# Designed miniproteins, single chains, continued (2): the designs that were tried, part 10

Each design is a single chain, and the fold is of that chain. pLDDT is the mean over its residues in the fold that is shown.

## One batch from the design tools (miniprotein)

Design m4317
Fold by ESMFold2-Fast:
Structure m4317 (fold): chain A 82 residues (1-82)
Amino acid sequence: SGAEEKISKMNRILSIFQLPDKYLSPEEKKMKAENTKKQLEDELIKIIKDLKKEGLLTPAQLAALAKWAKSMGLEDAAKVAG
């Protein structure tokens, strides 16, 4: 379903922000090279909004995403998740 694809893409974006390049897959490295930090955050926001609208993120998952995003300086993503 489209939900599984969105969750997979969200996890790839989270990995790009969280992990050193040496731990990224070739697909994640390509995505990081082809997109600015702001473009990746905007895509993350879109996915969070879509998953939240579909009821696919629990309150605990949203709170964890908001806290993580704030710690990474992703203020817009933190506001959407929180």
Scores: mean pLDDT 85

Design m4318
Fold by ESMFold2-Fast:
Structure m4318 (fold): chain A 96 residues (1-96)
Amino acid sequence: ELEALREQLRALSETVDSADEDEKVRLMIKGAAITLKGQKLLLKQYIKEKKLPMDPKEFEKKFEELVKKQKEEFIKMLESTKGEEAAKEAEKALEE
């Protein structure tokens, strides 16, 4: 649920302060995965409430394109800052 995901993100942010560099990478990847899951739950809620300003299918398509772009940018950031192995780990964790 969305509230449970928010609590998980909060717990991760508290853990990051005491984590080593390798563990911080894993926590960042986990945080990104939780954030994307939360965004998908919010989209489902907007569709159910019919609060969308356009056709639900068109909105979902634009949302999936945005999510894909965010995933690619996050992976590129990890590759440039933490290396190829961290980027590969992120790709696996962010898969459905």
Scores: mean pLDDT 73

Design m4319
Fold by ESMFold2-Fast:
Structure m4319 (fold): chain A 68 residues (1-68)
Amino acid sequence: SNVEESIKIIEEKKEELLSKIKDPALQRYVEQFAEYMKKEVKENPEWTVEEVKKAVDNAKKMIEEQAA
């Protein structure tokens, strides 16, 4: 399902970011944001995997900018 695939993408991107980020505050933010996104995906099963992936990629760019 779109929900299951979207959750998998969120988890994979979370793990990737957590492996690169050393700041504990940013690590907590990444974890909290991933939980928020998984909740939103479960509540909006009509969202496409592509839409979720784009939202996650945009969040990743913003987080990486803060880490730089």
Scores: mean pLDDT 81

Design m4320
Fold by ESMFold2-Fast:
Structure m4320 (fold): chain A 99 residues (1-99)
Amino acid sequence: RQQQLQQQLEEARRRRLEARGTVLSLQGLEALARDPAEGAALFAAMDELGDQAAVGRRRAEEAWRAGEREGPSRFASYYTGASIREIGSETHAEILERQ
């Protein structure tokens, strides 16, 4: 039953888009406090990722409101419950470049 492997790969891809949306949304919220124009641009980039990233955005907003997120972090994905290994190298590099 190698169907499980295909399902795991699809789930991993969805989780990457969700995690990317979460990171961009957290960066947008942090940037919005400093510069509204920068925040708006980051939210626009998040919206371009589509509905899959919208789940990540909702998680980011929930974490932000709950106070689980304390200021800027180069590893923002940790505060959203997603590990760097599962997100992948691209998201990690993006966090480091933007932070």
Scores: mean pLDDT 56

Design m4321
Fold by ESMFold2-Fast:
Structure m4321 (fold): chain A 74 residues (1-74)
Amino acid sequence: MKEKLEKEIEAAVYEIAGAVYKAIAESSEDPELKAEFYRLAAEYYEKAAKASSDEELKERLLEEAKRYRELAEK
């Protein structure tokens, strides 16, 4: 039981990191910095998905990661 809680806490920490990088990207007007921070956001959402034991949450986190990778390419 504790192992599942630890994985969900790890997933939450990575999701928070992804959200922070997303916020930095959104606040930046520099296209290069914007792209870099969206890439970092996507990477951390992917790490959050890998850490989570919840299949539905994994799918949502991977969709968010995909969205930010798209934004990084624009």
Scores: mean pLDDT 81

Design m4322
Fold by ESMFold2-Fast:
Structure m4322 (fold): chain A 70 residues (1-70)
Amino acid sequence: SDADIALLQRLTGLSRAAARRLVDLIREKLAAGERITREDVLSVVPRAVYEAHADALERALTRVYLRLAS
């Protein structure tokens, strides 16, 4: 949802397009009963951005994952 995209942007500083792709990935993984991996994140987020914000990204992804799972 737009709220999930906005939350991810606020927590990570990612562009709207990158945040939307990550939310879509999280939904896909939830539907499959799978955990999101570092490789999944790197498929939609440039490595330099990931490396600059790794801790914030991991915390934000966990938060969005739990929010979408409920």
Scores: mean pLDDT 76

Design m4323
Fold by ESMFold2-Fast:
Structure m4323 (fold): chain A 77 residues (1-77)
Amino acid sequence: PIPEEERLARLRAAGELLKDPAATVAQVLAAAGVSDPEAFARGLGLDPAAPLTEADVRRLRRLLSLDENFEPLPLPP
């Protein structure tokens, strides 16, 4: 298990990559702390080396529990 502060830092890094039009799916997942971002991306039906589409950004934002401004949501109690 990852400490909450470390989780939030990783999610913020992933959120910044989601704003970058040059970012790939694998880069976002790696920033979020996914240990095998390539396999995880393929599990989502995504090409890990492809640039993010608007649909991919929305999907990853929800998956990582980021708000509409790409900031981390708190964990439920």
Scores: mean pLDDT 77

Design m4324
Fold by ESMFold2-Fast:
Structure m4324 (fold): chain A 93 residues (1-93)
Amino acid sequence: MREKLKELIREIKELLEKNVPEEEIQKFLDERIKEYGLSPRDQEILRTILEMMIRNKNGDWTPLPDTPVVLEAQKLMVEIYKEEAEEKAKKKK
């Protein structure tokens, strides 16, 4: 399940980078939630990640409250950003 969550997060990030409207990204997420039968907790984590990515894209770096869901969301995002940074570094060398 964790790898499916990371894959969905990467897809959301790619859509945001392509300037896809937030409504279309939310629709995409809702369709994937139904398709994968994600638990309420996994749904909450994904929606938290989407919110964080949108806020960061708009220059709003205000921290979200320290909840278990936010901490899990941050951990997943850090892993993805680290993987992307490593891939980008290899591509520039």
Scores: mean pLDDT 74

Design m4325
Fold by ESMFold2-Fast:
Structure m4325 (fold): chain A 79 residues (1-79)
Amino acid sequence: SAEIRAQFEEILALIAAGRLDEIPVLPGSTSLPENPELDAFERRVLTELLARGVDVATAFRVAAALVSLLSQDPSLLEL
């Protein structure tokens, strides 16, 4: 979806700008399907944010938001 892609790109832009407080909280689901590509992506995002000095709670929230969007449009993994 173009809308999901735009939201994903907006979150990436906010990360690049250091404006992590503006990233929306997207609720996770206990019914989220197991997906090794999403798990690998989440680990990469968490590692990168922690390496930049982002706190664990914020890093988790940001990673969860990105994973939520990727679960809705898996083609974003090819960007």
Scores: mean pLDDT 72

Design m4326
Fold by ESMFold2-Fast:
Structure m4326 (fold): chain A 90 residues (1-90)
Amino acid sequence: SVAERIRELAKKFGIPEEEADKLIDDFLNGKLHRYLVEFHRTGDVRPLLKVTVVLEAANLLTPEERQLVIDYLRSLGTEEALKAAELLEK
């Protein structure tokens, strides 16, 4: 199931199980866009990573969109962002 794939991928990205379960509920209830709004308002990369995990697990992320996320994460230069970019390339 998509939910199972989200949990597995979230674990690889270091997202706690409780947060992954909330993310699945938010995705199923059409609330995923709120994470992008939070990312835009705060600059916190974690909401962006949560959206990326869901879209990747659901096979909704295009190769071009994945590359844009990877390039953005690399531009941040933080250890968390660089590790996330590496996971997306695998």
Scores: mean pLDDT 85

Design m4327
Fold by ESMFold2-Fast:
Structure m4327 (fold): chain A 83 residues (1-83)
Amino acid sequence: MEAERKAQEEEVERNAQALADVWSKKLETVVRIDASDTDALRMYLLAGQIAEKTLGFEVRVEREGDTVVITVRNTAKLAALLA
């Protein structure tokens, strides 16, 4: 039981890292997730945290009724384009 939970957490982390890598190639990404989809929400929130901590992206999480909107911006690249 504990080993199965750990394997699921590792899978979520790997998927979140892959998602963050996809976002790193864009200046802005907006994702809409059903608030009742807890597995998807966990994965996308973790991907957002990875993008924020590792890549320095700006991550905003907003709730619109039953939908969670995650906005990811590469503010560092945007600033570099203006320099």
Scores: mean pLDDT 76

Design m4328
Fold by ESMFold2-Fast:
Structure m4328 (fold): chain A 70 residues (1-70)
Amino acid sequence: SPEKVAEFARGLAERTGKKELSIDEASYAVTLAGALAGDPEAGLRGNVLIYKSGKEKYTAEEVAEFAREG
């Protein structure tokens, strides 16, 4: 489910201990979250949205939102 992918993405982002993640770290968190939730395609779609955003830094909340929207 989108909610489950978002939960995993938030947890992965928060475990970095960083206030803001780089685009590569956010991309990795969303992709891995999709795989862990049993929905790797949703993770890949969220990853595409991250790169399309043009943002350089991501909070855990933003990473979870991109995962949910994928």
Scores: mean pLDDT 85

Design m4329
Fold by ESMFold2-Fast:
Structure m4329 (fold): chain A 104 residues (1-104)
Amino acid sequence: MLSDVEIVERALEKLRNDVIRLFPSLRDLADEVVEEVIELVRRANETLSPEQRTRFFIRFGMFLIATNADIIVAHRQRDEDAARAALLRFREDVKALLEELLRS
């Protein structure tokens, strides 16, 4: 369970560095997505109840694992568009998750 914001921030920095290493052309997008997702994670930690926060970090961890896998697959296929799509989906999934839990 990823309930510590600092652990999540370190995992996101690793994702950013991996994307930049594998797809240098996506540096600006990786920076933008990671910064926005860090702000969503901080907002979740500040605004959600303890139960909602636990659900958020479990599902967030699943999204992060899936995104890392998608980036590796995209790199093997030399498909920059697939890597870009994976980053954009990650941001939208995290944003939608926070909005869903705030409406609960």
Scores: mean pLDDT 87

Design m4330
Fold by ESMFold2-Fast:
Structure m4330 (fold): chain A 79 residues (1-79)
Amino acid sequence: SEKVREEILIGFRLLAAGGEVLVAEHMDPESPLHIALVEDALRLAEEVLREARKNKMPKWLIDRIEEVRREAERLLARS
């Protein structure tokens, strides 16, 4: 269905943001690349969260996006 395709596309972008957070966690926090990855992850998570909420996506998906956004915010606050 159309909703399943939308969930898959949001899922890929969420996976990308989560991957950036995971990589950043294993990098030197003083690295410019660390900051760039965290900022990109936060931007991507916020964009996906806005789209998911607008399209009334399932709560489990919204909760997962919010988890990634919160983790990116935590890492950025340490920079």
Scores: mean pLDDT 82

Design m4331
Fold by ESMFold2-Fast:
Structure m4331 (fold): chain A 59 residues (1-59)
Amino acid sequence: MEKAIEAGYEAAKANLDKSAEETYKAGVQAGIDAGKKEGLSEREGEHAGLAGAMRALSE
């Protein structure tokens, strides 16, 4: 889960110059992909990616 959150954060940071919607989408997708590698469900990866994206957008 921690790696999935971190992946979501990094993807969101790379897309901060875009809309918030696109930034969240990028974070969620990165969280799903990283979460699958950790054995997380798609839903857990989505939540982790969203948490990472929210952190990036709050800075």
Scores: mean pLDDT 76

Design m4332
Fold by ESMFold2-Fast:
Structure m4332 (fold): chain A 63 residues (1-63)
Amino acid sequence: MEEEMEKRLEEFEKKLPSLDVEEQSKLGREMLAEASKIADEEKLEKLEKRLLSIYHKTLTAKA
């Protein structure tokens, strides 16, 4: 699960700049839905913060 999640985060970061806002939102929701399967609260929080950081940074860079 963690290794697969890490690979998906890497793919998310790579794809995010080339996606439109709707596609970015959809992919972000899919990642959060997958993260919700993580029972470890610390790992879940770390993953959510990383996702939000990547998402916000990409959107801000486009502006």
Scores: mean pLDDT 68

Design m4333
Fold by ESMFold2-Fast:
Structure m4333 (fold): chain A 87 residues (1-87)
Amino acid sequence: SLSREEVIERIIEKLEELKKTMDEKFAEKIDEAIKELRENKDKPLEELFNILMRQLSAMSHDPSLSEEQKAKLDELMVEAAKLVKES
């Protein structure tokens, strides 16, 4: 099984990849999510995951997202949930 820090780092890597496909407005929000994960990596994983999912969910409901961008965001949310469940 992955350690808590390995789960967080893998989520950050996926967020960095997602950021490269996003418009500046969403890239900025993803940077904020990454910063929050890095600054709060000492907190319980479940708590960090809940905060992250709220941020990503809010972004996924923005009508300015393309279908491709929304699909990538939805995929990241599913993969993050799987990583947390398997830790």
Scores: mean pLDDT 80

Design m4334
Fold by ESMFold2-Fast:
Structure m4334 (fold): chain A 110 residues (1-110)
Amino acid sequence: SLREEALQEIDRLAAVATPEGKAAADRVKQLLPQLSEEGQRLIVATARAGLGAMDAAPDPETRQRIADLVLKGLAEAAEAMKEGKFEESRRILADTVVEAGRLVDEARAR
């Protein structure tokens, strides 16, 4: 199911996250049953994009920063979705993916 896919991808991000990032993961999981199917698909797509950025990261510190960033973005977007602010949630997730790519590029330039 989409929910099971989202939980699996969130757990993969949470595995390398800080305690703060793990708390954000728990918040996304809590909100997930309240999201529309479209919202759940967007969470899965963004989590997978974040995992791709982590795989591209040259070092463990950057991987952890990306995991934290993506989980916080997912939590913020899920809360916006819960409030019916779907356009805002899409913007948050798009910004999160762009910022994850920026972290990869900056780490590779060192």
Scores: mean pLDDT 90

Design m4335
Fold by ESMFold2-Fast:
Structure m4335 (fold): chain A 63 residues (1-63)
Amino acid sequence: SLEEQLRSAGKVLRAYMKNEGLTQDQLAERMGVSRGTVTRIINIGEGKLPASLSAARRLLSGE
């Protein structure tokens, strides 16, 4: 499901940050997105889904 894909993506990014020793700001710079976007993706990985699935979809699609 989309929810499972979002959680998987958030967990992967969190693991990547820990492995590379990156802060959320540094990861945001590498990805070319805002720090807020990185925080939301990580929160999804920790089970804190956005109130709207539409918002989550936009985050993942880069829109």
Scores: mean pLDDT 69

Design m4336
Fold by ESMFold2-Fast:
Structure m4336 (fold): chain A 80 residues (1-80)
Amino acid sequence: SLEEKIEEKVKELKANYEKRKAEMDKQFQSRIEDIKKNLSPEEAEKEIKRLQQDYDSFKARLDKEYNEAIEKIKEQLKKE
């Protein structure tokens, strides 16, 4: 059925979204560790705050792309 096809595609999109999110978290943590290792505590705090803002922006974009992808799948599959 159409509903089953939508559910399957949404499940796949969610799995891919979660994997991308996990990879972003891993990269973000790795960069924080590098910053703490290479900079003074004061410099590290400033750089981490900037990195956090960039990370939050990328995460918001990923969330938006995920939601848009779900809506596009629903729109395309309802052409019956």
Scores: mean pLDDT 82

Design m4337
Fold by ESMFold2-Fast:
Structure m4337 (fold): chain A 76 residues (1-76)
Amino acid sequence: MEKAEKLRELGEKYEKQGDYTSAILYYTEAARIYEEQKDYKKSAEEYRKAGELAEKMGMSKTAEYYYKLAEELEKK
């Protein structure tokens, strides 16, 4: 749990700095670890954050991909 939380905090740090590419990387790494721990709700929340940042970058297809991953995790 602590490792995924630390990665989420790094994502928030880079997002605040405007480095959306690094923020997406850390949010998706946190999401993957939460999924391995079967914390599907937290994993979905991190993928939604990555999708929101991808959308801000004009990467609509990438944003759709992350939103779909979050939706599929919320069904578990």
Scores: mean pLDDT 86

Design m4338
Fold by ESMFold2-Fast:
Structure m4338 (fold): chain A 84 residues (1-84)
Amino acid sequence: REERRKILEEALKLVNKIHNIDLKFSEDALDYLVDNLYAESPEELYFVALIFVNDIIKYYKGKSKVVTKEDIEKILPEIQAAKV
C-alpha cells in the first residue's frame, strides 16, 4: 500500500539524518520492502523498517548510494538471519 511506502520513506529519512548520509532507495527496492517487511501495525512497520535500513547503511559503510531491489534481495536474508 501507499501508506507502507510512506512509512519506509520516513524511516529512510530518519536514518539518513542520524548518520548524516544521503542514502537513496530505487522504486523497485521500496516495493520489495513493502512486500517483504511484515508488521501488524504502522508503528511496528516503522520500527522494522528503521532496523533494516540502519543495517543496510552499516553494510554500505555510510557511503552515499542508490540501493536497488537486487541489493536488498542479497543482503536482507543475511540481516534477518543475524537477528533470529
Scores: mean pLDDT 68

Design m4339
Fold by ESMFold2-Fast:
Structure m4339 (fold): chain A 84 residues (1-84)
Amino acid sequence: SPAELILAMARHDGVSEEAIRAFEAGIEGNYEEAKKIIDELVKQGKDADARTAASLAAYGFYLQGKKEEAEEFRKIADSLKPPP
């Protein structure tokens, strides 16, 4: 599937496991899991990784056809400061 190809490419390119899991949650339509991953990264002070995870979750929800959830996670990503 397109999702399987994107996951394989992301893993090959060395994207963090947390960001990959957030993308998988988005593709699965699993809002709670995606939110949990991002919230945990923020709690750990990993704002750059949380931003990447939120962006990938948004894209996963977009691919799943969940436009409202995709927009919500895009806003979460935008609210997190970009890496310095």
Scores: mean pLDDT 80

Design m4340
Fold by ESMFold2-Fast:
Structure m4340 (fold): chain A 96 residues (1-96)
Amino acid sequence: DEVLPALEFTLVLPPEWSEEEGIKKAQEMIKAVVDSGLALHGEIVEVTPDSIKVRLVTRDEASREEAIRLMKELAKEKGFVAVAANAPVPVSRSSL
């Protein structure tokens, strides 16, 4: 019974890209981070015409920082305009 950290990223699409191109590039980034062993799981959680939100589940806290680093490097390599990392704060005993 292990508590795993989760990360959310907002990837900003260049205006010349289609939604389908953005989704393809986001999926390639998720695969690269999971294949690197830094994340156990990754998925696209939201798609808009100008952005894609991705969620990753990392193995541990050390993997969290490296996953953020790799996601930013991959976003730049794939041609995204920007990437914002939204890490939920660990909540001890959240109700609801």
Scores: mean pLDDT 76

Design m4341
Fold by ESMFold2-Fast:
Structure m4341 (fold): chain A 70 residues (1-70)
Amino acid sequence: SEIDEAIKELDEMKKRGASIDEVLKFAEELTKKGLLSEFDYGVLMVEYAVKGLSAEELIERLKEILEKKK
């Protein structure tokens, strides 16, 4: 499924040490594809801004949101 492929890509991004900018762009792409709702994207962006999430933390949070949609 596209959700499983997105989760796999997030795992690969984490393994290679993807930058925060790459993770943010990927989250935006998932939203454009309809795999992430605009509401969930908004919540994630607020969490990122308020809590100062690292790239790794943003990846894990995004994976949690995607897995709940299965």
Scores: mean pLDDT 84

Design m4342
Fold by ESMFold2-Fast:
Structure m4342 (fold): chain A 96 residues (1-96)
Amino acid sequence: MTVDEIVELARLFAEKLREKAKTELQKKVADEVERLVRAAEASPDDGIAATLALEAGTVPFTLARKSKDSKEGSETEKAATEAHLEAYEELEKKLK
């Protein structure tokens, strides 16, 4: 993948994650992922852009593990996993 493809994957991931956000935690996760994706898109440095985009992908799992509610954490991880799969499938269709 190119840096542009990594950033596009993160953008699609953010969109899918926002669509799935039901709880207060999931909405905060979507906000943080969107913030990192915007920072990646605004970065003129390919290395920084790729790093920020990759960090966006890990945020839901990091915040889910810190959740005081194990059920809320598990549901957040499931939503993030589904969002990653959907984003990757959408990007893959664009790549051939």
Scores: mean pLDDT 82

Design m4343
Fold by ESMFold2-Fast:
Structure m4343 (fold): chain A 116 residues (1-116)
Amino acid sequence: SFQDELRARLRAILDALMADPRAAPFRDEPDLAANPEWQKRIPRPVSLRSIQRLLDAGEIKSPLEFLGLVLLMYQNVLLYHDDSDPLVAQAAELLDEVLAQVHPLIEEEQEYKKLS
């Protein structure tokens, strides 16, 4: 189906992001024992691994929803780290690259909806 094709394309984007060395700090949720303030400051934790699980479970229904989860992950980095932390700039760079890759898929889904 069109939805299965979109999910496969989103998975390819996610797999490439997971393989990127810059993504290492964002692949998994922080160790909560080592980062006790994480739970207090981050009401909705998101990692690339949690996005992967949601996508594989068929719980991410659109490219826009996928992008929203990546944006939430970036916002969590901003909430937890000082603005001068290199991790913030790294997360912003990755978000910009994901946005560029996902934007064409959002447009394709909107065109498909017009034909349905």
Scores: mean pLDDT 83

Design m4344
Fold by ESMFold2-Fast:
Structure m4344 (fold): chain A 81 residues (1-81)
Amino acid sequence: MKKEMEELKRFVEKDPTVAALTQLMVKGIEKALEEENYDVVKSTLKTFPSVALALGASEELAKAGLEYLRLFTEEKEEELK
């Protein structure tokens, strides 16, 4: 895992709600990428900040979680190529 991803993961894990949501989205993105369902990957990334905020996360935590998911998606796409 890239150092930047490890730092973002540690920050996100400080908030249980954002941590749980991020883990669910990671599993969804992994499955979608393995199935080559890029539309699901894009919609998951697009909706994440709104869902995080609706669950009471701060704007900073929502942005950190989204950045982590983007980097995770990029890493997994590289592994599957």
Scores: mean pLDDT 79

Design m4345
Fold by ESMFold2-Fast:
Structure m4345 (fold): chain A 68 residues (1-68)
Amino acid sequence: MSPEEEALLEELVAEVRELAKTQSIEEILAWIEKRYRELLAEGVPEEVAERLAKAVLREALGIHHRQA
Protein backbone atom coordinates (compact mmCIF):
# COMPACT_ATOMS: atom_id res chain seq x y z
CA MET A 1 0.00 0.00 0.00
CA SER A 2 1.09 3.61 -0.53
CA PRO A 3 1.98 5.73 2.55
CA GLU A 4 -1.20 7.75 1.95
CA GLU A 5 -3.32 4.56 1.83
CA GLU A 6 -1.67 3.27 5.03
CA ALA A 7 -2.31 6.59 6.85
CA LEU A 8 -5.97 6.56 5.79
CA LEU A 9 -6.30 2.91 6.88
CA GLU A 10 -4.87 3.75 10.34
CA GLU A 11 -7.37 6.63 10.67
CA LEU A 12 -10.33 4.42 9.65
CA VAL A 13 -9.22 1.60 12.00
CA ALA A 14 -8.99 4.10 14.90
CA GLU A 15 -12.51 5.36 14.07
CA VAL A 16 -13.99 1.82 13.91
CA ARG A 17 -12.38 0.90 17.26
CA GLU A 18 -14.07 3.93 18.87
CA LEU A 19 -17.42 3.09 17.20
CA ALA A 20 -17.17 -0.52 18.46
CA LYS A 21 -17.35 0.79 22.06
CA THR A 22 -20.94 2.12 21.57
CA GLN A 23 -22.29 0.87 18.19
CA SER A 24 -23.71 -2.51 17.11
CA ILE A 25 -22.05 -4.52 14.33
CA GLU A 26 -24.94 -3.53 12.01
CA GLU A 27 -24.30 0.19 12.68
CA ILE A 28 -20.55 -0.32 12.09
CA LEU A 29 -21.25 -2.09 8.76
CA ALA A 30 -23.49 0.83 7.71
CA TRP A 31 -20.68 3.28 8.63
CA ILE A 32 -18.14 1.26 6.58
CA GLU A 33 -20.50 1.30 3.57
CA LYS A 34 -20.99 5.09 3.94
CA ARG A 35 -17.22 5.71 4.18
CA TYR A 36 -16.59 3.50 1.13
CA ARG A 37 -19.08 5.56 -0.91
CA GLU A 38 -17.54 8.82 0.37
CA LEU A 39 -14.05 7.66 -0.68
CA LEU A 40 -15.35 6.87 -4.19
CA ALA A 41 -17.07 10.29 -4.36
CA GLU A 42 -13.76 11.95 -3.35
CA GLY A 43 -12.00 10.27 -6.30
CA VAL A 44 -10.23 7.42 -4.51
CA PRO A 45 -9.80 4.53 -7.01
CA GLU A 46 -12.35 1.73 -6.55
CA GLU A 47 -9.61 -0.87 -5.93
CA VAL A 48 -8.06 1.26 -3.15
CA ALA A 49 -11.42 2.09 -1.54
CA GLU A 50 -12.36 -1.63 -1.61
CA ARG A 51 -9.05 -2.65 0.02
CA LEU A 52 -9.53 -0.05 2.78
CA ALA A 53 -13.17 -1.07 3.37
CA LYS A 54 -12.22 -4.78 3.57
CA ALA A 55 -9.37 -4.07 6.03
CA VAL A 56 -11.68 -1.97 8.27
CA LEU A 57 -14.36 -4.70 8.05
CA ARG A 58 -11.80 -7.33 9.17
CA GLU A 59 -10.90 -5.13 12.17
CA ALA A 60 -14.60 -4.67 13.08
CA LEU A 61 -15.29 -8.41 12.81
CA GLY A 62 -12.19 -9.16 14.91
CA ILE A 63 -13.51 -6.90 17.70
CA HIS A 64 -16.96 -8.56 17.45
CA HIS A 65 -15.46 -12.09 17.66
CA ARG A 66 -13.39 -11.10 20.72
CA GLN A 67 -16.59 -9.83 22.42
CA ALA A 68 -18.56 -12.99 21.51
Scores: mean pLDDT 78

Design m4346
Fold by ESMFold2-Fast:
Structure m4346 (fold): chain A 94 residues (1-94)
Amino acid sequence: SLEEMEELIEKVEEVIEELLSLGPTLPDEQQALYLRYLGRLSGRLHQLKKLLEENAPFEEALKVLEEALAVLRELGRAIPELRDTIERLMERLR
């Protein structure tokens, strides 16, 4: 539904905002890698917003959510120090 799509978009935006706030706390050598993953997540958020504009079925948004969750899992593996934070953020999207 429209309401479920809007709620999902808000949750993904909040996850990205929290991750953006964590960026300055990471060592310089991790910055480029971190920004690359945030870019991939922002791409998934853009896809969700496009689905909302096109009145796409919520089932299509769930596929984009699974792709966003995959990006978060990869980020947690790439920067293990963030693993607990990433797992918490993933639970908020589920």
Scores: mean pLDDT 86

Design m4347
Fold by ESMFold2-Fast:
Structure m4347 (fold): chain A 119 residues (1-119)
Amino acid sequence: SPVDRLEQRAENLIKRIKSEVEEAKKKNYTDEEILGLFESIVKEIKRLLDEIRRLAASTDDPEVKQRLLEIVEKLKKTFDEAFDELLSLVKNPEYKARLEKLREEVQKEIDEVIAFIKA
């Protein structure tokens, strides 16, 4: 089903994000490389949130909506953990500020998607 495909894509993205964050730690990424990685994570999460919103708009099934909320919750947790880990590796305050701004943008979109699904 469409929701099964979104669950699988979310699980694959979560695994990839965790792997990429661990690589950043092991390879001692520069601030520029960390920002690039985080920008990539943000784009992938936003893309999946857009597809979740589209599926939510196409269905009145409360079970599908509940499963979509669970996907968003898992993505939020993984995103917050990735942000905290990557922020801890950044040395330059300007790069920290850029990561924090990107986090705020994604957090706003997550909140908007949750509100949309619940409406």
Scores: mean pLDDT 91

Design m4348
Fold by ESMFold2-Fast:
Structure m4348 (fold): chain A 80 residues (1-80)
Amino acid sequence: MAEKTQLIHETRQEAYEEVSKKFSEEDARKAARYAAALVEIALGINVEESKELIKELEKEGIPEEALEIARKVAEEALKK
């Protein structure tokens, strides 16, 4: 459990840092939450809640390039 929580936290931080290089702090925070939710779903943790969060974040109008960066960060995190 602790190891999975750490991976989710690290994914959120990495996505925030990568997205913040090109986008606003607000978009970076949203993309970080999106990346963390993708990792949670992949690990089988809070799957339904994470799916709902992704839907809400998409409605908030995150740029597609920011979502692509977030997806890449989540994918790399899951390879560790």
Scores: mean pLDDT 81

Design m4349
Fold by ESMFold2-Fast:
Structure m4349 (fold): chain A 99 residues (1-99)
Amino acid sequence: DVLEEAKKEIEEKFKEGVGFKEILAWYKENYWSKLNTEQKNELANYIGELEMKVKEVAEEMELGKQLAVMLHEGAPQEEIDKIKKKLEEARKKAKEAEE
């Protein structure tokens, strides 16, 4: 249906790097007139959930990059352990959001 089609297109736009505000404007232009109030609210919430998910994945990726650089450069064990703990917390948070 139109709501499921919109959700798929929104996911693809996030994959293309389109920002939250641009996606929200795009769905208003292309789907707003085809959706009832309940569907509009559901889709807006879905966009917000994807934005949160993208932010959590970005944090995990940045921590992973930092850990890899620190390990390669021979950083102090204390700093390596600190980044490992942050990465574990970020991964736990991301998994909780997926479940």
Scores: mean pLDDT 73

Design m4350
Fold by ESMFold2-Fast:
Structure m4350 (fold): chain A 90 residues (1-90)
Amino acid sequence: SMEIKEEENTLLSLIDEAEALYLKDKRLSPEEKKEIQKLLEEMKELVKKWAEEADKASEEERKKLEKEFEKEIDELQDKIEEIRVKAEQA
């Protein structure tokens, strides 16, 4: 659907913006940047997978997929934040 495609495009754009900011952050080590980049790539794959599955799903299945997707994204965001906080305290 157009709504799912618009949400997918918005989320992918936000992830690209976040990646550009992290790569420019002088406080992050090369290893931390690589780890964050890997987590952001995992987020992009989750967004694409969610959009593909949601497009094929019934209304009830779509609501379940949305909740599962939100939890997985939150877990990846938490991991990125842990890396950032540790780097800023160094």
Scores: mean pLDDT 84

